# Ledger of designs, part 23: designed miniproteins, single chains, continued (5)

Each design is a single chain, and the fold is of that chain. pLDDT is the mean over its residues in the fold that is shown.

## One batch from the design tools (miniprotein)

Design m16815
Fold by ESMFold2-Fast:
Structure m16815 (fold): chain A 56 residues (1-56)
Amino acid sequence: MELDKIAEELREYLLKNGGVSEEAAKEIADQVRLSAKTVEEAKKIFDEIKNKLKEK
C-alpha cells in the first residue's frame, strides 16, 4: 500500500518532469516497488532517481 503510493508518485514525477514516456515511467516505478522491501528503501531509491533527473 505505502510502496504502491511511492511508486505512483514517482511515476507522476517522471511523466511531468523527466521527459520520459508513460511506459518508461511505469517500468521505473514498478522496479522501485519490486526492489524495495520497506517504505524507507523505496523513498531512498526515489530520491536517487530525482537527483539524476535534476542533472537532466
Scores: mean pLDDT 75

Design m16816
Fold by ESMFold2-Fast:
Structure m16816 (fold): chain A 75 residues (1-75)
Amino acid sequence: SMEEKLKEEQEKIEEAKKLKQKGEEAFKKGDYETAIEYYNKALDIYNDILSKNPGHSAEDERNKVLENLTKALQK
């Protein structure tokens, strides 16, 4: 149903946000390898959402994760 799809999408967005936060915490500690791992997991979720809904608001959050990933890869 539409209600079930919206709930599933919200749960995925919440999971991606938690993964991004874990990545940011690892980055802050200087654990760039762990940060990269969490950022990639968050990107997988955001890319899944965006593949189904192009132009979704999740695109801005996905781009922020990409910026953070790029910074971690440069360390």
Scores: mean pLDDT 85

Design m16818
Fold by ESMFold2-Fast:
Structure m16818 (fold): chain A 55 residues (1-55)
Amino acid sequence: SPETEEQIKLEEEYIEELRKEAAELPEGSDEYLFVQGQIAATEAAIEVIKKGQAE
């Protein structure tokens, strides 16, 4: 649906912003690891949405 496509686009834009934030943080810091976890969780959410759309 158009709403599902918009949601995926917003989630992908959010991942891009998180990657920019992570690039400014020291590798291995608690904040860096938190941001990496948030990216992974958001990518997993997008995959769930895409699988639902494929039915």
Scores: mean pLDDT 81

Design m16819
Fold by ESMFold2-Fast:
Structure m16819 (fold): chain A 60 residues (1-60)
Amino acid sequence: SEETADKVGEEVRKLALEAGFDEESAEELGEIARDAVLAGADPEEVLARAREYLEELAKE
């Protein structure tokens, strides 16, 4: 649903900010995640993949 997509996008944006990304990059990542859910991707899988990606980048 649109509500679920919005929540996923907001969560990914928040995680990106916590990982040290700037606001512009965090918004972009959140929009990508939101659009993926709207396109029919599983919300839980989108969140899991985003967390994994951000954790890997934060370790650099």
Scores: mean pLDDT 80

Design m16820
Fold by ESMFold2-Fast:
Structure m16820 (fold): chain A 94 residues (1-94)
Amino acid sequence: SVKEKMEEFVEKLVKLGEEYKGKPLSLSEAAKALGLSPSQLKTFFNTFHSSLLGEPVTLSDESILRMIKNPPPLEVLKKLVLDYVPEEKFLSLL
């Protein structure tokens, strides 16, 4: 299901952040690890953050990487992504 794919994506995202804690990470490397292009990863974070804040936002590469390296607890992030990222939007990134 799409929800299961979204949950798996969030699990990969949190694992990536923990793995690269204290290590350099580029947006290109992060995107590749998640099975996305850099533009797809940016679209995901911009969509998620815009929905969460209720207004359009464009995040810098540095802001996205900071978020990846400092995630909230896994179950909190899963709930936020499922609540704020539309399933149709998530599928368009694959």
Scores: mean pLDDT 86

Design m16821
Fold by ESMFold2-Fast:
Structure m16821 (fold): chain A 56 residues (1-56)
Amino acid sequence: IEEALRRLEEALAAGDAVAVAEAYKELRQKMDEAGLSEEERQAILDRVEALFAAAS
């Protein structure tokens, strides 16, 4: 999860839309594999929204 979030942050900083899409896809896959609670999923999604807001 942390590795996938870092890759998403790096892709957003680079302005690479393809890398952003791939990193987000990887993050979603890792979340599904981890069997996260609804609260844990929401916390990660809040972090993703913060990264997108910072990049905008």
Scores: mean pLDDT 79

Design m16822
Fold by ESMFold2-Fast:
Structure m16822 (fold): chain A 61 residues (1-61)
Amino acid sequence: IDDDVKIGLALIYVGIARILERKGDFEGAAESYEKAAEILSDVDPELAEKYRQRAEEVRKR
């Protein structure tokens, strides 16, 4: 799979996570951030780690 396709998929999951946060579904939001991080782990590991940290943060709410 092309790196651009992976980045696009990760952004879709980030978008889903943002919507779920607004709805108060913090567990669902965290899961979506984790999926984005997993997709990004081999193309942008620094960004992947950032989204993993965000997932942990929203789970605490």
Scores: mean pLDDT 81

Design m16824
Fold by ESMFold2-Fast:
Order: sequence, then C-alpha cells, then structure tokens
Structure m16824 (fold): chain A 74 residues (1-74)
Amino acid sequence: MEYTKNGTIKIEESGTYKFSVKSGTVSFAVVNKEKNESYTLKEGESVELELEEGDEIRFSKLTDDSVLVIERVE
C-alpha cells in the first residue's frame, strides 16, 4: 500500500513489514503498549520490521512529494 497523507495506520495482522520510500522524505513512529520508536527514511531507503496486530504506525510526510510504501513480506 502507498501512503501520501499524514495519519495513523493500524496493523491488522502480525508479521514482517517492509517500509520503503518511493519519493521524498517520510517520518513514521511505531507505537505499541511497550514502546514508541521513530524512523526517518529518504527516497530509496527501506527498513523491515516485525510488527504485531494492534501496533500503530503514525505517519508524517516531511516533503510534498512524500510516498511511503508498506508491504507485508512472508
């Protein structure tokens, strides 16, 4: 899925998720009961994270062309 607007995304299924930036610069925070971790990624950068159902991703676009891509990897 591609995300172009600030908002909160709730993880529906536990698994490994790849976060990548298609354009611009994005910031997002992974928020759950135990922790709050923030990431800043630029175009072409990616990170893979183990997430659990109910984890929240708080997304902020830092540039007008920011596109965050979130994909579940098996």
Scores: mean pLDDT 80

Design m16825
Fold by ESMFold2-Fast:
Structure m16825 (fold): chain A 74 residues (1-74)
Amino acid sequence: SMEELLEEAKKRMEEVFEKNKDASEEELERQLLAILMETRDRLEALGYSEEEINEFLKEFGKYAQELMKKRKEE
């Protein structure tokens, strides 16, 4: 389901931040972009609509922004 894919994507994002605590913002963005692209391809392959994919990507981006903000505040 889309919910399960979002949970998986969030977990993968969290793992990126945990494994790369001292990484540059550029390195983090590259890894997050890879997850984003892979997840988009999976959603398209599963037959989700462009509208549903756009909603998913907004939630993905929102969570990535929250993780980045938390890192900057630490």
Scores: mean pLDDT 82

Design m16826
Fold by ESMFold2-Fast:
Structure m16826 (fold): chain A 61 residues (1-61)
Amino acid sequence: SAKEEIIRKLIEEALKMVREGASVTEALNYLAEKLRELGFSEQEINDALIELLKRIEEEKK
């Protein structure tokens, strides 16, 4: 869906920020703010933040 594509793109952008030296907190705040601005629900935002955290931890292995 269009919503899933937007979430995926923003998670990829947040991951790129971490790879380029931003903190995890900065990336999480960026993702949450952008999704909130686009009108996503708090549940959808929380799910996206959990996915971002999982992807960050997987890349550290």
Scores: mean pLDDT 86

Design m16827
Fold by ESMFold2-Fast:
Structure m16827 (fold): chain A 58 residues (1-58)
Amino acid sequence: MKEEWAKIYARGALEAARRGDLDLAHELINKAVSLGLPKDEAERIRAEAERLAAQPPE
């Protein structure tokens, strides 16, 4: 139940990062952690978000 919502927010963070919106990505990752996302998984998602944001949309 809570784990499903955490994964939804984590996915939203990656989508935000793809658009170059790191502020939103960080907010969504923090929300996912508050809903029970493990810190190890959150660190992986943060790294992936930073990687995706390194390719800004033109």
Scores: mean pLDDT 77

Design m16828
Fold by ESMFold2-Fast:
Structure m16828 (fold): chain A 75 residues (1-75)
Amino acid sequence: MQEEIDKEIQLALALIGAAVSKLAVERATTPEEKKQAYKDLAEYYRKASEIARQLGDTEMAEEFEKLAEEYEKKA
């Protein structure tokens, strides 16, 4: 139970990080800021994908992995 709760918290934190990074992309004033924001966004979605897979949610994991790949290509 504790391990599962810890993973759920880590997933929530990763998704918060992704949301913050997505806002950073929209608010970026330089190409360098935008590139960094896309890199951060991709990293958080990759982290979310790994945690979702550990929680047994393969569909959610695949969705986050696809988003991570998409944003990494933009970085």
Scores: mean pLDDT 84

Design m16829
Fold by ESMFold2-Fast:
Structure m16829 (fold): chain A 106 residues (1-106)
Amino acid sequence: MPAEEAAEWAREGGLEGGPEGAARAARSAGRAGMEAAKKHGGGKSAAAAGIAGIGGEVGSLLSKTPEEAAEEAGIGARAAALAAERGGGEEGGRAAAEGAREGAEA
């Protein structure tokens, strides 16, 4: 559930803000998920969440259309939320989804 919410918000960031909006949403999802997973001692999962967010950011910035950027950011944000859940449980996934929302609305 949180993983799909993170993906949906990141896609919204791309569709409304283009590649830069998508990149902000994916980056914010990864950072929030990473910090939440770190609080629960999931260092490996925290690193994975951060890397997934960076992947979504980079993919979005290399995209030529808002739709392509939205897809790349969605993939990255979803992966970040799943990684955060492995380290921080459902709270980790929710943090990543909230991060995606904050980045999309920024």
Scores: mean pLDDT 84

Design m16830
Fold by ESMFold2-Fast:
Structure m16830 (fold): chain A 76 residues (1-76)
Amino acid sequence: MPEERTLTLEVSPATAAALLGKVIVVPGADSYHVLTGIAAEGNTLTLRVVTTATREEALAIARELAERLGAELVVP
């Protein structure tokens, strides 16, 4: 089952703005992560993270999130 959680990071305002509204698929050690930039407040970036065991699950979730949020999908 995909694991979903929220992560809040302190980054530069430019980085927060660049990642806001994007859905990014990144490989982990034995999993795949779908990162969504959902909010930016000054130098604070809030990401939604969904972790899956397979690339195929990650891509399916990323496409659904990009469609639902009107976000740009970025995949490796």
Scores: mean pLDDT 77

Design m16831
Fold by ESMFold2-Fast:
Structure m16831 (fold): chain A 109 residues (1-109)
Amino acid sequence: SIAEKLREIAERLLKAKTREEIEELAEELAEVSAQMPVRTVTPSTLGTSSPGKPLTKEALDTFLENATANIAEIAEALASLAEMQADLAAGTAPVSLLTAAQIAEALAA
């Protein structure tokens, strides 16, 4: 369900045309992020997010002001995070992408 929610947010973000839609998605993302077991797998491509922090309204507003390309990059990062969550939930998390220690930390969080 977490992976599906992240994919849905990513798709809606790409289709978002108003600031209010972006703000709603930021709030939904914050709620989903609080439920994530893989908190250390924050996409580095977001740049402005500290490790373990969700994508914030402030970060989304900043990217929205820059260009459509930034929205696409955020959506791709969220889609990648959704795949990581799906792999973890299925017990198929690739060791090449996550060390045993990182998986243990994510599950403990």
Scores: mean pLDDT 50

Design m16832
Fold by ESMFold2-Fast:
Structure m16832 (fold): chain A 56 residues (1-56)
Amino acid sequence: SMAELEAELEELERRAVRALLEGRKDEAIQLTRQALTLKGASEEQIEAQERAILAV
């Protein structure tokens, strides 16, 4: 359902933010890729976010 998808996205985004704050960049990238893929983001948008995470 859409509600289940929204809950999954929210959980992935929370985990990605936590991983980033804790310095686990590889995990943050993996979780961000999963969340953006579920949202239907393009590969170009995903790669831009991965570069942003690596730059922190």
Scores: mean pLDDT 84

Design m16833
Fold by ESMFold2-Fast:
Structure m16833 (fold): chain A 55 residues (1-55)
Amino acid sequence: MEEVKEKLVKEALEKVKEGMSITEAVKLAYEEALKEGLSEKEAREVAGRVKEEAE
């Protein structure tokens, strides 16, 4: 599960580098985490990491 979380964070950060807003990248990471089968709590952790690392 940690491997999946790390992958989702990195993918969202790459999209921010390519011009996606931090808000959109955070939302995308949350939605992708839920699609990968992560719980809402884990999806929020992924989204929080994207926001923290992008700031």
Scores: mean pLDDT 80

Design m16834
Fold by ESMFold2-Fast:
Structure m16834 (fold): chain A 78 residues (1-78)
Amino acid sequence: MEEEINKKLDELAKQGKTPEEIIRELVGDETFEEIRKAVKNKDYDKILEIREKLAEEFGNPELARALVDEAVTLIERR
């Protein structure tokens, strides 16, 4: 799984994808929009729930945390 994700990240970066596009590809547009809504509403409990859900789906809590934290950072900069 980790090798597949790293390979996908490298492929997306080579395609000139933005960090937002890479995150959307990995977590899905629906989950990214849930993160956006939670950030806009300052609903940090919801952000933690999304992080836990992705950790279960990926089987990698560190990756889930990194992706959610990056998404939050990108959304807050807008």
Scores: mean pLDDT 76

Design m16835
Fold by ESMFold2-Fast:
Structure m16835 (fold): chain A 103 residues (1-103)
Amino acid sequence: GTPVESGGGTFPVGGTATLTSTGADAPITAFVRVPLSDPARAVVVATRAGSDATLTLNNLTVADTGVYYAWGVSKEVFPGDPGAEVAKVAVSVGAGVTVTVTE
């Protein structure tokens, strides 16, 4: 299946965003942030075991702004890995949710 993502929106600095993904149909779900200012700096921000996953972003800063994609992956990836490396092991990808953090 294709991951179904929710939890995007506009949030204040210091706030909390909770992102959910369901239906990755993979052993691991990876959350990748694609910064709107520099999409080439896409990076894994979190991984969760299984096809359904939740990511809670606490103490938000403007640097947390971006599109967050949930990827179902067949092999282990780690926070800090480039998004391009996730694509090599991906079996599914969601449509992404936008998180905008404002001062």
Scores: mean pLDDT 87

Design m16836
Fold by ESMFold2-Fast:
Structure m16836 (fold): chain A 67 residues (1-67)
Amino acid sequence: MEKLTELLAEIGRLMENPVSKETIEQLKKLIEELRKYLAEHPDLPEGVRRVLEQAIETLEELIKKYE
């Protein structure tokens, strides 16, 4: 749980700043870490899994918009 909370907090912090190439690269790294976390933790509550999957999708769409 602690690692997941840290990843979500870091994403939130990056989203508060103006979007830059560095921000996009950091967001990509965090998305990969979130995907890895989901794969390594299949026992996560269903609601948590759905929220994370939706967050990843939203962030991927955001990255594509700025690329």
Scores: mean pLDDT 75

Design m16837
Fold by ESMFold2-Fast:
Structure m16837 (fold): chain A 60 residues (1-60)
Amino acid sequence: MMMKAVAVKDYEAKNDLELTLKKGDELEILEVVGKHYWVVRNLKTGEVGFVPKEAIEIIS
């Protein structure tokens, strides 16, 4: 079962490795990287990138 999350706030990507999020976007968590960032896929756009942990919540 894939680990799902939801964006709890809007987030604007600060570089080409990060993902821009809109509040309510459904995400798949691909990898946990350190304390502050996760690698996710946005299920609406198919885009993959780093997001800060405080911008998302696990919903599985």
Scores: mean pLDDT 80

Design m16838
Fold by ESMFold2-Fast:
Structure m16838 (fold): chain A 95 residues (1-95)
Amino acid sequence: SVEEGIRLAREAAEGAAEAARRGTAAGAAAAGIAATGGALGAALEGRRDGGEEAARRAAEAAAEAAREAAERAGTEAGRLAAEGAERAAEGAAER
């Protein structure tokens, strides 16, 4: 479902930012991968539920969640993880 996919992407982005803020370089990298996967998953679920429009909305919501998470973390690693997730979600929605 679109709503569930968006929620999971938001949680992944928030987790990535939090891990980057607290953790080691390895923790930040793992969190970034998880956030990117979550965003992609959200976009794909959106496409499955309602086609391109749903996928685009899911990607936009995931990107916004990633930006908010990066801002809360206030770290460079958190910001980079969120940007990666945002780009991945947008790319998936466009396909």
Scores: mean pLDDT 62

Design m16839
Fold by ESMFold2-Fast:
Structure m16839 (fold): chain A 75 residues (1-75)
Amino acid sequence: VGMKPLSATEARILLVLFDSKEPLSVNEIAEKAGVSRAAARKSLAGLQKQGLIERDPKTGRYRLAEKLLPEEYVP
């Protein structure tokens, strides 16, 4: 179907990241989104491939890609 949004889990994770305005671990994302860690990890991989999120190698945390960050997130 031509009018297909992100999967429900992917959309929920993006909303969680937007709401937090800060990098979150897989466990925090799973808890906030109400999904299993396995589902969160799969959706995070998909979102990262789409360029919608980024992983911090230092902390292992995920955040919205720079283009999606709200202005107040950038100091």
Scores: mean pLDDT 72

Design m16840
Fold by ESMFold2-Fast:
Order: structure tokens, then sequence, then C-alpha cells
Structure m16840 (fold): chain A 55 residues (1-55)
């Protein structure tokens, strides 16, 4: 893992890239590259965001 990522960082990246809370596997990899994080860290943050938004 390059670094830990916060839900706020993932949310900002989603907004910047025009993505919703259910990105594809390719979009998750793109987010991981942009945030210098692992795909697992991005998926964990996305799960937390989905729970908060119920979307």
Amino acid sequence: MARRVSTTEVLRALIALGLGLHPSEAEVRRLAEELDASTAAVRRALDALRQQHAA
C-alpha cells in the first residue's frame, strides 16, 4: 500500500472526476492512482461513504 486514504480524499476525487458513489473496477483503479493509494483502501473508503449516504 502506498498510503492510507480518507473518505474525504476519495469523495473529492470522485467529484473532480465526475464519478458517483458506485464507480466501476477501472474507475477504482484510477482513483487509487490519483490518490497514491491501494485499490483496497479506496474500496474501504467508498464503502464508508455509501453507508453515510445510503446510495
Scores: mean pLDDT 75

Design m16841
Fold by ESMFold2-Fast:
Structure m16841 (fold): chain A 60 residues (1-60)
Amino acid sequence: SMEVEKLEEEASEKVELFQQGKASIEEVLKLLDEIKELVKDNEEMLALLEDAKEKILSLK
């Protein structure tokens, strides 16, 4: 759980940096995919991550 929390914080930071033009979309997507692997048994969290991924992809 602590590992998931760290990746969630990193993903949130990278999303903010991406919106500011300071990080690549590829870095954000990789972090989201890593979190999905760690939380694959949590259907609610997977749905939230998929929604976040779609929103990020829509920015390009």
Scores: mean pLDDT 71

Design m16842
Fold by ESMFold2-Fast:
Structure m16842 (fold): chain A 94 residues (1-94)
Amino acid sequence: SMKEKIIEIIEEMVKKMKEYLDARSQAELDGLKELTIKEIEKSETKEELKNVIDGFVKAVRDLIDKTVKDPEKKKEILEILDEMKKKLYEIIEE
């Protein structure tokens, strides 16, 4: 299903992003992921799915800006976040 594909991409991309984060920030990212998956499961329209994804991307970007101080690591994790958003939008627009 579309929702299963979205959840799979979120889990894959979150796993990659966690490699750039300390243990506390990894736990916060896991919490954001769990809340987002629940909201995806409750979503009934493509617009609702996009709003949930946009909220997740914003929350993760805020976490990265707050916690990742190394410019090279920050660049790499933000590129992963941008790729996640692109892939999720491609699935929703199918």
Scores: mean pLDDT 88

Design m16843
Fold by ESMFold2-Fast:
Structure m16843 (fold): chain A 94 residues (1-94)
Amino acid sequence: KVEEHLEKAAEEAEKAAEYAREEGDEGLARAAELVAERLRELAESGEATELDLSVIEVALASLITSSRRAGHEKTAEEAEEALEHVQEALKEVE
């Protein structure tokens, strides 16, 4: 279940990167790509800890805030969906 939530979070973070790139914000696109890469790594490992997920939660919250301040609402929306999946993973972590 944790790995499934992280796979979904990675997909949404990848969409956030695509929207940021379409909106001309390469910095936000790169930040979203790095978050997606880390989520993929954690999903593939099957060993994600509460600390790993908490670090990603903070990164996604920062991405959402930055995207909204820049007026990139679609990027923020996909990042919020990624955060929701990470929060579901946090409920399943032992």
Scores: mean pLDDT 86

Design m16844
Fold by ESMFold2-Fast:
Structure m16844 (fold): chain A 63 residues (1-63)
Amino acid sequence: MTREEVRRRALELAKRIVEESDDPEQALSTVQRLVDALRAQGHLTPEEAEEILREAKRIAEQK
């Protein structure tokens, strides 16, 4: 799996977590854990992880 594929799949998963959740705060906590784990494993840069979190927060706030 390429880095670009990991980033794309992580973003898709983050969006689904937020969109399917009735609790935006809990959903964002789950997304935070996901991006932190991927950063620790070297699959995401800090910048990529932050961008995924920003997008998830944007979607959560629009609910």
Scores: mean pLDDT 80

Design m16845
Fold by ESMFold2-Fast:
Structure m16845 (fold): chain A 80 residues (1-80)
Amino acid sequence: LTVEQAIKNLETFVKRRIKDPELRKKAMEELNKLREAVENGDTQAAYEHLERLSEILKEAGYDPESVELILESLKALIDA
């Protein structure tokens, strides 16, 4: 699985599972910024946007442990 595919899968998850339209919008904005950072090779910016996305997902009521597993997987793909 590539970083690009992982980000697209997470976009689909956000659109399908986050019911609050404002939180969904914020999550999509962070995913777009994450994609831009990855495309630019900016690992620091990519990690920052992943952290912000994590906060949004937790605010949306998702299990913190599950959210952290998703972030760790994405960090591993970014570092590869």
Scores: mean pLDDT 82

Design m16846
Fold by ESMFold2-Fast:
Structure m16846 (fold): chain A 73 residues (1-73)
Amino acid sequence: SEAESLLAAALAAYAAGDLERARELAERALALGEEAARAAAERLEARLGEAVKEAIAAGDREAVAALYAEAAA
C-alpha cells in the first residue's frame, strides 16, 4: 500500500540519519490517515521486525536502512 511504502521509506531515511526526509515521508504517510499509517506500521513490524532487531543488535544501521528501503520499493 502507499502508506506502507511511505512509512518504510521514512524508516529507511531515519536509519540512514536523514531526519528531515524521514519526517517528510512520515507526514505524507500520516496524511493518508492515522488508521492506514498504524496498519502499515504493524505490517512492517510483522514482516521485518526480526530482521531489523538482528541488524540493530549487530550495530548495522546500513542493513536496517536497506531492509526498509527494499520494503518501500
Scores: mean pLDDT 83

Design m16847
Fold by ESMFold2-Fast:
Structure m16847 (fold): chain A 96 residues (1-96)
Amino acid sequence: SMEEQLKQIQALFDEILALMKQLGASDAQLAEAKKAFDDLLADIKAGNVDPQQVIDQLQLTVALLRQLLTGEEAAFQYALDLISKRLNVPKEEVIA
């Protein structure tokens, strides 16, 4: 159900925020990410976004962030490339 998908999305958001904090995200960056997540949840509830597509994208984000924390240099660069393309931001902004 949509309610079950929303709970799964919330759990994935919480994991992403924890991983971002481990990667050195500032309190300001974490607060902005939380606002973006709240807006995304509102869009899903309004029917503007497919909840399953969001779940799939958040699961990929979690996997890539874990690779940044525990992977080798090659895995780190690969993860940065994918995150940059997925979020449509320059690579330097992903790690800055």
Scores: mean pLDDT 75

Design m16848
Fold by ESMFold2-Fast:
Structure m16848 (fold): chain A 85 residues (1-85)
Amino acid sequence: YKLTIGDVTLYVGEKEVKIVKTVNGVKVEVTLPRGTHIVEVDGKLFKIEIGKKKVTITDENGNTVTIEVGESTTLNGIKISLTKV
């Protein structure tokens, strides 16, 4: 599935996650193991916990949201969506 958080996209596979962000017109792509990741979106830090068909996201203030595939929400002013690909 695909997690979109602001301008950052995470492609979630069975064993890995690919994090994609465009910085100054340049596409930056990093491949990491599944699990917990910290990402920066619009100067804000988010902790992303990748589960089975769901993702838990925590902002810098300790506020948390869990979304499932097909859902969208907003956390700390940033739009978040989880979609099947």
Scores: mean pLDDT 80

Design m16849
Fold by ESMFold2-Fast:
Structure m16849 (fold): chain A 85 residues (1-85)
Amino acid sequence: SEEERRAAARALRDELLALMARHKVPPELQAEVEAEFDRLLAGEISPRQFAGRVHLLLDEHKVPEAVRAEVEALLTAYLARLAAL
């Protein structure tokens, strides 16, 4: 359902922002990721487009590989969860 998809997106947002804050990712990058969540929740981009855009943002910033791997794991789990709905 749309409600389940929105709940999954909000859960991802909470976990991803908490992960970024814990690893002291720059506030500017956190704000850019939040803007992409706003687009996702508004239906302007698909979940796969969202994952690709977040990946690009991490690649353009000096984010450590270990943090990028944790973000990729969250995105992969989110897409798998949506495929099961």
Scores: mean pLDDT 85

Design m16850
Fold by ESMFold2-Fast:
Formats: C-alpha cells, structure tokens, sequence
Structure m16850 (fold): chain A 65 residues (1-65)
C-alpha cells in the first residue's frame, strides 16, 4: 500500500539521519514511520521493528551523553 511505502521511506530517512549524527531527527522519523503504519492497522516485520528499537535507543543514548 501507499502508506507502507511511505513508512519505509521514512525508515530509510531515519537510518540516514542516524548515520549523519542527526539523532533527534532520526527519532522523529522513526516515530512518524511507526505512526503511519499504525494509522492503517499495519506493523513492520519483527526484524525491522527490532532494528528501529535499537536505533532509537542508541540515538537517545547519544543525546544523553
């Protein structure tokens, strides 16, 4: 679906933001990606969901340091 495609694009943008040290933006993009899928009653595959949780945790840790 269009929503799934847009959510994956937001996820890809979050990965880029994280790699570039834009941690607050990475967290925002991850949450927007999840919210978009939730709005259509869908969820990411477990592998992607786990990766998203790991990246958010690492980004939050970096902001706290």
Amino acid sequence: SDAVYQALLLYAEALRAYEEGRYEEAIRLLNESKALLDSVGAAFPPEIAAEMERIEAEARAALAA
Scores: mean pLDDT 86

Design m16851
Fold by ESMFold2-Fast:
Structure m16851 (fold): chain A 59 residues (1-59)
Amino acid sequence: SDLEQARANLAKARELLAQGQGAGAATAAWHSRVLAERAGDEELAKEAEELYRQGVALA
């Protein structure tokens, strides 16, 4: 489902940020945000947006 995929991508974004992989983290976070928005999960979408910004800043 979109929600399960959003959670998986969010977890991947966090893992990649911890590894210093900014570009990969931003990509995973972007996918998580799009999927969370489709699922109507505003909280998850906000968290994904924050990880996306962190990933871009690190890249």
Scores: mean pLDDT 87

Design m16852
Fold by ESMFold2-Fast:
Structure m16852 (fold): chain A 89 residues (1-89)
Amino acid sequence: DDSGKKLQEDMEQAAARLKSEAERYANEATKLGLTERAQALLDRAHQSADEGVQLVKDSIENELEGMEQLTEAQRAVQELRALTEEAKA
């Protein structure tokens, strides 16, 4: 089913992007002395992104649950960004 392959590829691409953004903001927060909080949010972003991809890889019927996991990863990225902005204030 070509739709399943495209969904998996789109999810893998989105997950890779979210993980990259999380690592970038975590590195910035770590430079500001927020290593422990940055690591916790980075771990959450990675776990949620990987879970989202795995759900879709297991079954296309898991699309909604997989998308919810990518949304969790995106929230972790936004929290990392906010943490970096808070540290600069």
Scores: mean pLDDT 84

